# Designs tried in a protein design run: designed miniproteins, single chains, continued (4). Part 68

Each design is a single chain, and the fold is of that chain. pLDDT is the mean over its residues in the fold that is shown.

## One batch from the design tools (miniprotein)

Design m14342
Fold by ESMFold2-Fast:
Structure m14342 (fold): chain A 99 residues (1-99)
Amino acid sequence: SRIDELVAAFESDDPEKREEAYRELAKLIVSKPKEVQAIIAGILGNLKLMFEALAGVATEENVYNLLKEHDPTPEQVRAALLFLEGKPIPSSLDLPLPP
């Protein structure tokens, strides 16, 4: 599945695969409304991205840079993608609610 493919890229030690994964995830995030962007940022554990999203200033480039600065775990990426598909999020994650 696309979720498994993207998560596998974040599990990879190949920097080129990880770079493409950051870009794909950033593009997916910015395609969503700001409230959804903030929830995804919370799932990814990225507080800076959450604040940028809520301020309405999140661009594909700055989201990409924030993902590289605070590298999400494969489990966080899987949870974010499951959330976007309306599937249950793994119970192992404590997710902050957006303000």
Scores: mean pLDDT 76

Design m14343
Fold by ESMFold2-Fast:
Structure m14343 (fold): chain A 70 residues (1-70)
Amino acid sequence: SEAVQQHMKETLEEILKNPGPVTEAGLKAREEIEKQLEELEKLDPELAKKVRPAALSHPELLPSLLGVLP
């Protein structure tokens, strides 16, 4: 529904406004997230494009972020 889509967009925008600190552990996690995003892009390129910025900024939140997105 539109309400669900809007909630997802608001959550994603809030995460992008306040990105967490970049650590060495985060950089390594980013490499793994990048591989997961490549696999997702093969299945759904539009979803991958929407998730990519937040996943790269907050790799630890990817499970929660995917729960917000369909």
Scores: mean pLDDT 62

Design m14344
Fold by ESMFold2-Fast:
Structure m14344 (fold): chain A 83 residues (1-83)
Amino acid sequence: PKTPGKIEKVTEKAREAARFAMQLAEEAGVSLNKAFLLAYIAREVALGKIPLSYLKENVDYVARSLGIPKEVVEKLIEHLEKL
């Protein structure tokens, strides 16, 4: 069966979220492996598989575990809220 337009729109938002995360990581000078992990998290949040509230409550933990500046994680959260 053909994919409904709603699923296509969700996939486009996930692609946009991942692209934005990669751009933020590149601008912050983050390693490629960490950039891919940040993009994966952004995609999963956009797909509704990870609650955005989890990221908001755990910003310090996520930043520390990824080795990424807290400001980069916060900018990603702001972007995900506006999608």
Scores: mean pLDDT 77

Design m14345
Fold by ESMFold2-Fast:
Structure m14345 (fold): chain A 84 residues (1-84)
Amino acid sequence: MPPLPEEVQKLLTESVKLLSQLKNPELVARGIGEVLRGIGDAVDALLKYKQGEISEEEANKLALEGAKESLKRVKELVEEEKKL
């Protein structure tokens, strides 16, 4: 498999670090789902590139956007738990 771009790896790592701060079981489960979604988006983009459906630049952009959205949603869950 092609390696994930450095920036995508950093964003996914940050999402996992934030996920580890969650204590509520339902929010932990939702956070795991958001991280897996970000990973899935990155893998799908790389597979489309490998299949010749999109350019490398487009695949990297899609992977980066997916990782950013995943991080944003995990941050929202951390803020939600603080209000509980």
Scores: mean pLDDT 81

Design m14346
Fold by ESMFold2-Fast:
Structure m14346 (fold): chain A 62 residues (1-62)
Amino acid sequence: MEEARRVAAQEDPFLRAITEDQLAMLEALKLDPSASQEQIEEQEELLKKNLALAEELIALRA
């Protein structure tokens, strides 16, 4: 999840806040013994999708 932390370091406060919130949710799910593997995988896929969108937006701005 180094990519998520790099996106969170962006100067765009909206992308930073969303990425940080999603990382916090994912870590909370990993620590929750009632969380299913499917729930963790869904959060990981959502984070990956949002990172891809953030990278695409950054590329469009370049």
Scores: mean pLDDT 68

Design m14347
Fold by ESMFold2-Fast:
Structure m14347 (fold): chain A 60 residues (1-60)
Amino acid sequence: AELDVAAVERLVAAMHQLGITELSVLLTDPAARERVRRLAGLSDGEFADFVAALRAQLER
């Protein structure tokens, strides 16, 4: 699945506001992951697709 550019921008802004500088935090900290998702206004499905894509990139 492909995320909309606006959804990605909201996610990056949410991470910045929460002081999260490393994408790997979204894989290892469930509480931080949920806070980012809520602040970015992403659905559970959109966020699950993003986390799956991020995990695949980190497994290279």
Scores: mean pLDDT 73

Design m14348
Fold by ESMFold2-Fast:
Structure m14348 (fold): chain A 92 residues (1-92)
Amino acid sequence: SVNDLLRAILAPELEEIEAILKKNEEKTLKFVEEFAPVARELYETKGATMEEAMELAIERLRELSKEDPSYAEIAEVLERILRAQLEARAAA
Protein backbone atom coordinates (compact mmCIF):
# COMPACT_ATOMS: atom_id res chain seq x y z
CA SER A 1 0.00 0.00 0.00
CA VAL A 2 0.99 3.68 -0.29
CA ASN A 3 1.19 3.83 3.52
CA ASP A 4 3.59 0.84 3.63
CA LEU A 5 5.83 2.48 1.00
CA LEU A 6 5.65 5.80 2.89
CA ARG A 7 6.80 4.10 6.13
CA ALA A 8 9.65 2.34 4.28
CA ILE A 9 10.87 5.60 2.65
CA LEU A 10 10.67 7.52 5.97
CA ALA A 11 12.08 4.67 8.16
CA PRO A 12 15.67 6.09 8.32
CA GLU A 13 14.26 9.53 9.32
CA LEU A 14 11.35 8.51 11.63
CA GLU A 15 13.29 8.83 14.93
CA GLU A 16 14.49 12.36 14.02
CA ILE A 17 11.00 13.38 12.77
CA GLU A 18 9.34 12.10 15.98
CA ALA A 19 11.94 13.91 18.13
CA ILE A 20 11.38 17.24 16.31
CA LEU A 21 7.58 16.93 16.57
CA LYS A 22 7.79 16.01 20.30
CA LYS A 23 10.10 19.01 20.92
CA ASN A 24 7.54 21.27 19.18
CA GLU A 25 4.41 19.35 20.31
CA GLU A 26 2.38 22.33 21.61
CA LYS A 27 3.03 24.43 18.47
CA THR A 28 2.37 21.43 16.19
CA LEU A 29 -0.99 20.74 17.90
CA LYS A 30 -2.00 24.44 17.74
CA PHE A 31 -1.11 24.58 14.03
CA VAL A 32 -3.05 21.36 13.26
CA GLU A 33 -6.12 22.69 15.13
CA GLU A 34 -6.00 26.01 13.21
CA PHE A 35 -5.22 24.41 9.81
CA ALA A 36 -7.83 21.58 9.98
CA PRO A 37 -10.79 23.83 8.93
CA VAL A 38 -8.64 25.31 6.10
CA ALA A 39 -7.87 21.78 4.83
CA ARG A 40 -11.58 20.80 5.01
CA GLU A 41 -12.54 23.83 2.90
CA LEU A 42 -9.85 22.95 0.33
CA TYR A 43 -11.19 19.37 0.07
CA GLU A 44 -14.88 20.40 -0.03
CA THR A 45 -14.79 23.55 -2.21
CA LYS A 46 -11.76 23.00 -4.51
CA GLY A 47 -11.49 19.18 -4.64
CA ALA A 48 -7.89 19.57 -3.46
CA THR A 49 -5.58 16.60 -2.86
CA MET A 50 -3.88 15.84 0.46
CA GLU A 51 -0.56 16.82 -1.18
CA GLU A 52 -1.96 20.25 -2.18
CA ALA A 53 -3.21 20.79 1.40
CA MET A 54 0.25 19.79 2.74
CA GLU A 55 1.92 22.30 0.36
CA LEU A 56 -0.30 25.10 1.71
CA ALA A 57 0.44 23.98 5.30
CA ILE A 58 4.20 24.19 4.55
CA GLU A 59 3.76 27.74 3.13
CA ARG A 60 1.82 28.79 6.28
CA LEU A 61 4.46 27.26 8.59
CA ARG A 62 7.26 29.03 6.66
CA GLU A 63 5.40 32.35 7.07
CA LEU A 64 5.04 31.70 10.85
CA SER A 65 8.79 30.86 11.03
CA LYS A 66 9.62 34.52 10.25
CA GLU A 67 8.54 35.40 13.82
CA ASP A 68 9.29 32.03 15.50
CA PRO A 69 12.11 29.84 14.10
CA SER A 70 10.63 26.68 15.70
CA TYR A 71 7.94 26.67 12.96
CA ALA A 72 10.76 26.21 10.41
CA GLU A 73 11.58 22.85 12.08
CA ILE A 74 7.92 21.78 11.77
CA ALA A 75 7.86 22.94 8.11
CA GLU A 76 11.01 20.88 7.35
CA VAL A 77 9.37 17.76 8.85
CA LEU A 78 6.24 18.28 6.72
CA GLU A 79 8.42 18.86 3.60
CA ARG A 80 10.19 15.52 4.26
CA ILE A 81 6.82 13.74 4.69
CA LEU A 82 5.41 15.34 1.50
CA ARG A 83 8.48 14.28 -0.52
CA ALA A 84 8.11 10.69 0.76
CA GLN A 85 4.33 10.74 0.09
CA LEU A 86 4.89 11.82 -3.54
CA GLU A 87 7.56 9.09 -4.00
CA ALA A 88 5.23 6.44 -2.47
CA ARG A 89 2.29 7.50 -4.66
CA ALA A 90 4.46 7.41 -7.83
CA ALA A 91 5.73 3.91 -6.92
CA ALA A 92 2.24 2.51 -6.17
Scores: mean pLDDT 82

Design m14349
Fold by ESMFold2-Fast:
Structure m14349 (fold): chain A 79 residues (1-79)
Amino acid sequence: AAVAEAEARIAEHEAGRKRDEEGLKNTQDKVAKELAEHPDKKAEIERKGAVNETAYRLRIVAHDWEIERERAELERLKA
């Protein structure tokens, strides 16, 4: 049970990380599109994009930390 529970938590965090990586890429693609369509608003578009990109990057780092923690626990449970 404990091994399966740890594996399920790892899978959940990996899925969350993948969603946040997709969110980051979508934000970058949106910023690139808006910059092409509105070059006169470059500073505003880049500033707003940077805030959203930073939020996704922090979430990805949090998922990486949780995955490492759960993998260490899984190794302990399998020993």
Scores: mean pLDDT 86

Design m14350
Fold by ESMFold2-Fast:
Structure m14350 (fold): chain A 81 residues (1-81)
Amino acid sequence: MSVAEIAEILSKHTSASPAEIRTLARALAPFDLSREEIVVAAERYNAAPSLEEFLAWLATPDAKLDLEIEAGMRLIERAVA
């Protein structure tokens, strides 16, 4: 997924500034995330104390796995609802 596509998804799910959205999109691009995983990342950003702390979490080895688990659970819940 391109940085522009990630930024578009983030802009619909965060109240962040355009500059913060661009920074987030660039940071998320290397992870090759699905659309649902990007939505989960946006919600985790909204819950984070700061952009810096969110980016620090994203740099951890478990960040992608956490996003995959949360996105997978949402897809299962929607399939059975």
Scores: mean pLDDT 80

Design m14351
Fold by ESMFold2-Fast:
Structure m14351 (fold): chain A 104 residues (1-104)
Amino acid sequence: SAQELVDEAERLIGEAIRYARQKTPEGVKKAEEYLKKAIELLNQAVDLAPPEHRAEVQRLVDEIKKALEDIIKAAKGQLSDEEFNKAIERVNEALERLRELLAP
């Protein structure tokens, strides 16, 4: 289901954030690998979403993608630790809204 894909994507995003927090080249590489898999699952969740919700699900997935980019930028030292934490909050808020939309 679309909800199961979102749940697995959240798990992978959590792993990515754990590696991104190391702020090392190796941690960033692993974070990017987990995020690539998470993004693939989120794109599949858009396709499986009910047609009436698909546009809003796509919008939330796009918001998550932008926040994930900020997480990687911060892990590379291109953004502040405050911006890193705000990006994590944005991801968590968008994931919660996705779950509410995809709930039966």
Scores: mean pLDDT 88

Design m14352
Fold by ESMFold2-Fast:
Structure m14352 (fold): chain A 68 residues (1-68)
Amino acid sequence: AITLEEAKARIEEIAAELKANPDASAEERQQLGREIEELFRQAAANSSSADVDELVDFIAELMAEVKA
């Protein structure tokens, strides 16, 4: 199991990678998206509702920055 803090750190790295590589293939983007989903799933499995809400908000903010 991963902690909320570890999940946030890894998701932030993936978001930064997506933002830095706008020419990444659809396959590469799909793989990175799956990594984010898996990290969320693992963190959510052992987290409080408040921690899950915090993680959802964190991911939404990072993904907005990637799309900007």
Scores: mean pLDDT 78

Design m14353
Fold by ESMFold2-Fast:
Structure m14353 (fold): chain A 92 residues (1-92)
Amino acid sequence: MKELEERAKEALERIDELVEEQLREMKRLGIKIGRGDLAAMRAAAAGAAPEEVQAIAENGDPTEVADEEVREAFREVLRTLVEERLKKALEA
């Protein structure tokens, strides 16, 4: 197996663990995620242009979201980024 494929598999297998670690770290630092922030993250993961992502974040609802919504958004973003990175590496 190629090192990159092995690292991607390890990352995918540990997505839930990474999501929980990230959420704990953010809570430790007092960082709060609003609905607009989640919408911007999902748009970025879906391939929206940087200017569109910024507009979504700036005009989004700043209301703090539940932990489960943050976990789901992080899981979606991380999985998409890992899969896209692996795809590009295999095509190169």
Scores: mean pLDDT 71

Design m14354
Fold by ESMFold2-Fast:
Structure m14354 (fold): chain A 88 residues (1-88)
Amino acid sequence: MEEAEQKKKEEEEAKQATEGLKKLADEMERGLQELIDFGRQDPEAGQRAIDQAEGLVKKLLEIGKESEEAKEEAKRALELLAKVRAAI
């Protein structure tokens, strides 16, 4: 019984990770130009922020690896981060 509850908690964590990835991707899409402008003003800080965001996306994807939605949102977020990095 306790093992089944632990598996349900892991599934809930995967759902939260998916929601986190979607929120991150949505926020990046909406603030994409602002993030590019920031990185152009301070390229070192911009690159650092992008690296941290990529790390977070990969970490959330590891938690939500069973979710097809998590994979799609992670891919979207990483593509947005790549565009910001290329624009800096």
Scores: mean pLDDT 79

Design m14355
Fold by ESMFold2-Fast:
Structure m14355 (fold): chain A 86 residues (1-86)
Amino acid sequence: MFKGEELSEEEQEEVEKLLEELRNTKDRDKLVEIMRKLGELIRKHNLSPEKYFELLKKAAEAVAEAIGKEEQFKKELEELKKLLEK
């Protein structure tokens, strides 16, 4: 079978749950913890840089929605892109 996806169905569900938690969280400590869990999940499954960046973008959008800081997440995306190029 041609496998174009990096995450299993279960892993995709975990990511979606974490993104929903990010959107609904008003606690900074929880936001940091959820972001850390997303990062660990991404690294554990050896995602391609493209898919990794896509997932981080979704996470940043969810955080921006939760805290109303959409402008800040754009800058963070630029920094994350630099990190992926290492």
Scores: mean pLDDT 64

Design m14356
Fold by ESMFold2-Fast:
Structure m14356 (fold): chain A 61 residues (1-61)
Amino acid sequence: SFAQAVRDALLSQGVTAAATAADPVALFLDIRRAAGAAPTVEYEGVTVDVNAVAAAVTAAL
């Protein structure tokens, strides 16, 4: 599923909160919003590459 692909992509970036998130898509959208126009953002001490998450989700579908 799309939600599962997003969860797996976030976990691959070190976002451990994705493992227990009820809505991993909403979590990713919050992270992307925090990044704004930047390709990376710090989320709870982890550097998240938002473009890498999007690419991994596309590849998993």
Scores: mean pLDDT 82

Design m14357
Fold by ESMFold2-Fast:
Structure m14357 (fold): chain A 80 residues (1-80)
Amino acid sequence: METLERFREEVERLVREARRHLREGDLEGYRRALLELEVTIGLILIEAGVYKLIGDDETAREFFELAEEARRRLEELRAL
């Protein structure tokens, strides 16, 4: 739960940073924020897989849902 909230905060931070860099015309910073968001999604999916393997299906589902939400936000940013 604490780890889930930290990942949610990190996703929000990276989305804000990507939008800020894009607004400022910093395409390098924007691309870096998108890459960091992709890495973060990968880490969330690893956590989901670990919880699934130990039989904590409810916690695994929450991490999978967060990863899917983060992927949608990433695609929205890429469309800008």
Scores: mean pLDDT 87

Design m14358
Fold by ESMFold2-Fast:
Structure m14358 (fold): chain A 71 residues (1-71)
Amino acid sequence: MSAMTEELKKIIAQGEKAKELLVEKAKEISERYGIPPHTLAGTLAREMVEAGLLDEEEARELERYLIEQLS
């Protein structure tokens, strides 16, 4: 959890490129570990809310975006 939280903080700090970097990272994790894209998108969004990086609405938008990009 801590390592993933720190990595997500760095991605968000990229601003406009944050979404593209998250999609790329999510694809790599999904393919490497065989995690379904929908499950991974929800997990990443939840981790970001719990870490205080995004509010619930922002995390829901991100989850939707990741699902659309990964599916």
Scores: mean pLDDT 73

Design m14359
Fold by ESMFold2-Fast:
Formats: C-alpha cells, structure tokens, sequence
Structure m14359 (fold): chain A 65 residues (1-65)
C-alpha cells in the first residue's frame, strides 16, 4: 500500500541521515545502495530534498528488493 511504502521510505531516509552523520553523505549513499539496491541518484534526491513522492519511491524499491 502507499501508506506502507511511505512509512518505509520515511524510515529509510531517517536511517540514511543517521548514517550520513557517522560516515559522511557520499559514503552513506554508497553503503545504502550496497545494502538496499536503491539507485544512488534516488537516495541522493531524497536526502537533499525529500518529497512524499520520493519517499514513496524509496519505500516501493526497498519493498521490491
């Protein structure tokens, strides 16, 4: 569902932000890509300017992996 995908995307963004605080932005994106298979461009877009549509895409890709 869109609600489940949005919630998953929000959780992923929160984790990505925490990781970026620890290892830096670009390394966090590389590690998240390795662990989830989510394209780096999508991770970068969500980190820089999160929208509900980008968060839905994050959640949908992660649920499909």
Amino acid sequence: SDAEALARGRALLASLRTLAEQVGRERAIQLAHRDTGIPPALLRAALDAPTDELLLQLGRVHLAA
Scores: mean pLDDT 85

Design m14360
Fold by ESMFold2-Fast:
Structure m14360 (fold): chain A 70 residues (1-70)
Amino acid sequence: MAMEEARRREEEERFKELLLKDLKLTPEEAEEVINKAKKRGKMTLQSVVQLGIGVKLRRIGDEIDKELAA
């Protein structure tokens, strides 16, 4: 488990950077994606990107809701 912890930390940093740079997610959203991928047991690039797109769509929906509330 200790060795897996260190490896997972490195993977999380790589995926976080990809989510922040390529998908333009916030740090909070990127961390949510990483946590979702870990809970699903699918810490892969495909799963992380798919979840990242889902979180980004949720954010767009929240922005629309905010503008409609104004």
Scores: mean pLDDT 73

Design m14361
Fold by ESMFold2-Fast:
Structure m14361 (fold): chain A 109 residues (1-109)
Amino acid sequence: SMKEEIEKILKMLKSDNPTVEEIQKIAKELGVELTPEDIGKFYEVFKEVSKDGDGYITRENLDEFIEKMKKELGIEVTKEDAELADVNGDGRITFKEALALFILAKKKK
């Protein structure tokens, strides 16, 4: 399931502040190539949607997140998949959860 795949990636991302190199390494182990530019664009999308940056994507911001992922990165994310990234069900998607979703969405090609 999407939730199980996200949880697996979260376990691989041992740091709360993964470096570009760590993100690329984990994505590559999953068969996904991410450039530093892709990761930079993703960081900008997350920062804009979370308002204050380094915050959370809330349910109120999910539609904006999905739209910006499509527009800036060319990646299709469904609202259902995005909701599953809220692994603990607290209504907030962390940077790591959003990053795991990004990697999985990129893998679908």
Scores: mean pLDDT 78

Design m14362
Fold by ESMFold2-Fast:
Structure m14362 (fold): chain A 100 residues (1-100)
Amino acid sequence: GEMEELKKKFKELLKQLYEAIDKGDVDKALELAEKLEEVGKKLIELALKQGNIELAKEVLEEMRDAYLYMLRHLSSLKTSDLLHVIGRLLRVIGELLDLE
């Protein structure tokens, strides 16, 4: 179903993002982070609609950890790109706080 397709796509994007970060491929990592946020938002929305708060928290935590990993390991980020990653991280933290 839609949930399983979104979970699979999210996991594939997450794996690709970590690989891009480890390779120092800044442009690819930034593109994958944007795609991860798009798919993650859809997955979280569907999880919450189904009352699956635990899945929503897990997705948000995986996104948080990935953005923190980007900030830790991509030392050559331009200021604008750095601010975009920080913005994604802050949105994820806000959503986690809303879930208690």
Scores: mean pLDDT 89

Design m14363
Fold by ESMFold2-Fast:
Structure m14363 (fold): chain A 71 residues (1-71)
Amino acid sequence: MKVSEEELDREVKVALAIIHAYVLGLAATPEEREQAIKEAEDYAKKLGLSDEEIKLAVETARRGIERNAAR
């Protein structure tokens, strides 16, 4: 199996971006949620993730937040 340092680093960054967006979104009030997601998106950009990876992370987090908020 191919486990390069760069590949591992990239996977970890994507996972961190998803977790960060999800946790910040859940912790924020409904009015602050969009700001929290934008802050998480900026964090992912600083990690050097591609636009596609950032979009995937944010969309994954948003779906999780929406399901949790429906409870």
Scores: mean pLDDT 73

Design m14364
Fold by ESMFold2-Fast:
Parts: structure tokens; C-alpha cells; sequence
Structure m14364 (fold): chain A 71 residues (1-71)
């Protein structure tokens, strides 16, 4: 999968970043996209917080962490 650059992602609003991730065809694809962004951007997130968001299947929470890191 080809992910946007850090610069492209920083240019996105929170709503645009949500729209990008949630444009994936299903929730599992949306979560994998968010996880790929977290890994690629080296987003600082604790294992406990990451597990909690994954168990809740909280795509918006994952995107919020990505957005906060890019600011």
C-alpha cells in the first residue's frame, strides 16, 4: 500500500485525515491503514493505549493520535 507523505498528511485537516482513513472499504482496512500510518510516521503511543484503541476498534481514536503527532 502507498501511504501519503508526512508533508501531505500535515496539510490535511482532521476531517480530511478521517476521510482519507475511512475511505478504505471496511473497518479492518481502515484500522490497518491507521496502524500503517502510526508505524510509518513513528507516532509516539504507549502499548497500553494502542491495545485499548485496537480492542475498541476505535479508528477515529487512532486517527486523532496521528493528527496530534503531525502538529
Amino acid sequence: MRLPSREELRAMSRAELYAYVMSEPDLDAQMLTALALIQRLEVPISDEELVALLEARDVRGLVDRIYAHLR
Scores: mean pLDDT 79

Design m14365
Fold by ESMFold2-Fast:
Structure m14365 (fold): chain A 90 residues (1-90)
Amino acid sequence: MLEEAARRAGRELLELRAKAAGKEATEEEIERAEAIVLEDARRLKEEYGMSDEEVVEFLELVVEVDRLKLNGEDASPLREEIEEMLERAR
């Protein structure tokens, strides 16, 4: 599940950011974003000691921050939650 969750997060993040810029992401850009987020997920597990469930939650929060930002909504509470997760990790 972790690898699938990471790939979905990478795709959604790129699509949201492309849409915010008034553009559509290409499949090659999506594949690169998926690979980057997959490596980030592995580092969160290995370097920060996060569980698979914690990494999935972290990635879902990051996606939701970009979604709220695109919709002009306040993402500050979710950004604070992300920072708290990183502070708890070692």
Scores: mean pLDDT 81

Design m14366
Fold by ESMFold2-Fast:
Structure m14366 (fold): chain A 102 residues (1-102)
Amino acid sequence: DLDKYKERILAAAKRLGSEEVKDLAEKLFEMIKNKVSKEEIAEFLQKEFGLSPSLAEKVATVLLNGSDEEKYLVIGSLLGRKLGLTSGGDETLEKLLDGILS
């Protein structure tokens, strides 16, 4: 049910008026659907979201191997961080990933 989560994220980005976040969300879901390599997803995350290599690899792992709900939570956290809706840099995302990957 990844498409349902995708529509929710895109609708939220549209309501917030952020074309950049909408475009980044569409690209992430496209990469997941097309099953691009973990390395390519991690590189995209480092470039577009400024994640460290280790954090980007953890995110890429969830986006390829996680449940649709886990993918939704991680993408939502990334985009919320990009919009400045979350405090505390990488810490919130790292805690979420540790909960999913443990």
Scores: mean pLDDT 78

Design m14367
Fold by ESMFold2-Fast:
Structure m14367 (fold): chain A 73 residues (1-73)
Amino acid sequence: MGDAEKAAKAAGEAGRAAAEGDAEKSIQGFNEVGKYGGEKGKKMGERGAAAAKEGDSERAQLYAVGAATAASL
């Protein structure tokens, strides 16, 4: 599996965890987005993890969608 595929998978996991209210799992997913998603993935991962830490599920899900879309392009 390539880095882009790993970033997209991690973004999907982070978004799903945020929707479920699992901040710890969402943060973990955004950390993986930052690992595999290049410069854009690092920024999206940091912003998404921050939103998840704040309990902002909606904003965390938006960053997850953005990261998954960027990884697929």
Scores: mean pLDDT 81

Design m14368
Fold by ESMFold2-Fast:
Structure m14368 (fold): chain A 91 residues (1-91)
Amino acid sequence: SAEARALRREAVLLGATVGIFEIQLYLAKKYNASKEELEKFIARVEAALADAQAVLARLLADPRTSPAVRAEAQAAVARLQEILAELKKLL
């Protein structure tokens, strides 16, 4: 259904967000990002994590969400948490 496709799209977008932040984390480490740059990046990841958790809650509440889509969204939230923890270690 169109609704099932929309739910799947939300999980795909979460995965894309994770991919972008993983690249940014790699660049921050490679080029020794400043404390100010790291603090701004942390704020962006915290905002994205809050949004991702809201999306995950919605996907988990919808019985039309497949187990695969639920697993993808859960993995994305977990990875954002790991990225945030890694960034905080660089401060």
Scores: mean pLDDT 86

Design m14369
Fold by ESMFold2-Fast:
Structure m14369 (fold): chain A 96 residues (1-96)
Amino acid sequence: SVKEEIKKVVREMMEEIAALLADPNATREQIRAVIGRAAEKLKELFEKLSPEEIKEVEEEIIKMIEELSRERNIPEAVRDEIITVVRDVAADVISR
């Protein structure tokens, strides 16, 4: 389902970001690139959903981001950047 693909994109993004944060050679630019690629995938998937379905899945994935950030010790600044991007993508698609 589209919702399961959205959740998979978010989970894979969070795993990649956690791995980058554990790598002493990784850069902020690499983290931003991971977020950007996930945002493009989320945009395409959100375009397949109704505005109501987008709002429902947005709430679910924000909770997932918050939970995974706690579990993987992702800094609040990075978590908040991810949440902002997710909200911006959802709002952009809904406003079309």
Scores: mean pLDDT 88

Design m14370
Fold by ESMFold2-Fast:
Structure m14370 (fold): chain A 97 residues (1-97)
Amino acid sequence: DKYKEFVERIRETHELVAEFSFTVGDQSGVVRVYRDAEGRLAILTEFSGDFSSDEVRYNTLLRMSEAAARMSLEEVIETAKALLEVWKDHLLENPIK
């Protein structure tokens, strides 16, 4: 499972530098920013009710990691907050049943 292997590798090779979360009823979202020994950044998302396939999750994480590699820590933190707000707004407008 490429998604699980990718997430495990990030957790093993990177330090957690920022975490943002929200909860509404029984639903929650978490966005975490990681940094490796070379200063390279990665963003991981965990949202309740996300039924996306592991393949879709893997491709999304790859794209986000490629984008984050070109960003400053400040830019990545702003991106992480924006991702959480988009998810939060989506849940408020389209609650997962």
Scores: mean pLDDT 71

Design m14371
Fold by ESMFold2-Fast:
Structure m14371 (fold): chain A 63 residues (1-63)
Amino acid sequence: MEELEKVVELLLEGKLDEAIELMEKNGISVDQVLDYARKHLTEEEEMAVAVMLTSVKILMKKR
């Protein structure tokens, strides 16, 4: 749970590489991050996270 909050913080800061590393280390999926954002963030922050997660999906597929 604390790791999901940190991933969201990193995404909102535009720190995609750090967010991906934290997700991989803790077995966190893109869907889990999006679900967390929908439940705990404002609509504006959720949309920002969703946009950043699109980039994360592309980068993770290339690794």
Scores: mean pLDDT 79

Design m14372
Fold by ESMFold2-Fast:
Structure m14372 (fold): chain A 80 residues (1-80)
Amino acid sequence: SAVDEAQNYIRLYLLEEIEKLGTLEKFWEYLESLSEEEIEEKFRKYIEEQAKKDNKPLPSEEEIKKAIELVLSSLKEVKA
C-alpha cells in the first residue's frame, strides 16, 4: 500500500540519519532537539524527494500523515 511505501521511505531516512550521527544515542538526542512538527516536515520532504527520484506517484496527504503517525508512535514505544 502507499502507506507502507511511505513508511519504508521514513525507515530509510532514519537509518541514514543514524549512520550520519554514528550512534542510536546521538540519534535520539537529535530527535529530542526537534519539535514534532519539524520531524514531520523532514519525513514529508524525504518521502517527496524519494518518490520523485523513483518516478512514483506521490502518496496522498492522508497516506503520508498516517505513515508519519505510525512511525512516530513506534519510535516512542521503542524509546520507552
Scores: mean pLDDT 79

Design m14373
Fold by ESMFold2-Fast:
Formats: C-alpha cells, sequence, structure tokens
Structure m14373 (fold): chain A 76 residues (1-76)
C-alpha cells in the first residue's frame, strides 16, 4: 500500500496526523500494516483504536499490534 493511500484513508475518517505517522505505518510488516488500515477503515472511532495507533507510532511490537487490530475487526 502506498503512503498516499494510507493518508487518504485517514483523511476520509477525519484523522489528520503528521507525515511521519504515514511513514511509521508504511514501515510495518505488510500483514500488520494492512490489519491496522482495515481496522481504521471499518472499526468505529474508539479509545481502543486510538491507543492502537499511538502504540504503532511509538514502535510497539508488531505481533501485539496485529493481534489487537484483528480483535477490533472481529467485533464487527
Amino acid sequence: MKKEEIKKALEERGIIVPDEFYEKIASLPDEVRDALIRALKEVPPSEELAQLFVEAIKGGDPEELLRRARELISRL
């Protein structure tokens, strides 16, 4: 997924973040990045979703990020 596609997905949900955010997400393993973007697009705005993205920006564990993103998606 291109940086521009990540930016567009975030902006469509009213989320405006610094450019380094897109770079952090784009640098994650493909499965983690795709799960996070899917959660962002499909999961309603929540404190849990916000915390997940804060952890991703801070360089959280990719395996934990993937597990949490999938859990949020499974609640749909």
Scores: mean pLDDT 72

Design m14374
Fold by ESMFold2-Fast:
Structure m14374 (fold): chain A 68 residues (1-68)
Amino acid sequence: SKEQEELIEKLKREAKEFARSQGLTPDAIALSLQRMAEKMREAGIPKEDIKRAVVELARELLEEQEKL
C-alpha cells in the first residue's frame, strides 16, 4: 500500500542517517540495516519488501563508504 511504501522510505532514511552519523563503519551499516529490518517486521511489512529495502540500502551505504 502507499502507507507501507511511505513507511519503508521513512525507515530507510532513518537507517541511512544513523549509519552516516556513525561514520559509515561496517558495524554501523550492519546495525542500521538490522534495526531497519526489525522495525519493518514489527510494522507488518511483507518479508519480500523488507528484503528489497535491506538490499537497496546496503548497496547505497556501501557505495558511500567506498568514497570515504
Scores: mean pLDDT 86

Design m14375
Fold by ESMFold2-Fast:
Structure m14375 (fold): chain A 81 residues (1-81)
Amino acid sequence: MAAEAAALAAGLEALKYVSPKEANEIAQRVLEAAREASGLDPAEAVRRTQEAAYRAASEFMSDEEARKVAEAAAEALARAL
């Protein structure tokens, strides 16, 4: 549930900057990272998910836009934990 919230938030933010196909690729990578982090301390899970979202987004958009995608993912995960 928390991982899906992070992926959805990342995808929705990414749609402001990139195509639906690219936003979906970013969302899938965020989903995988958040699921892998699910057994960790909440702060560590949020940090790893934010880093993964930033790396995925930075392949398709500017650094400033990628940071916004990463922040959206991190905020959604933190609220769901």
Scores: mean pLDDT 85

Design m14376
Fold by ESMFold2-Fast:
Structure m14376 (fold): chain A 64 residues (1-64)
Amino acid sequence: SEEDERIDKALDYLRAHPDRDWTLEEVAEIAGLSPEEFEKLFKKKYGVSFETLHAGLRAEAAAR
């Protein structure tokens, strides 16, 4: 869906810079969504909160 594509675009930016302290507000802006809308759609798609996924990506980057 268009919403899924918007979320994927935001995640591509985050994955390119996994060591950054990304905020929910920043990634939602990239997706063209409000932070509330982004988090709701993100949880629906991934089954976890944005904060949980982001913490996992940062931990992975730190282990490399």
Scores: mean pLDDT 77

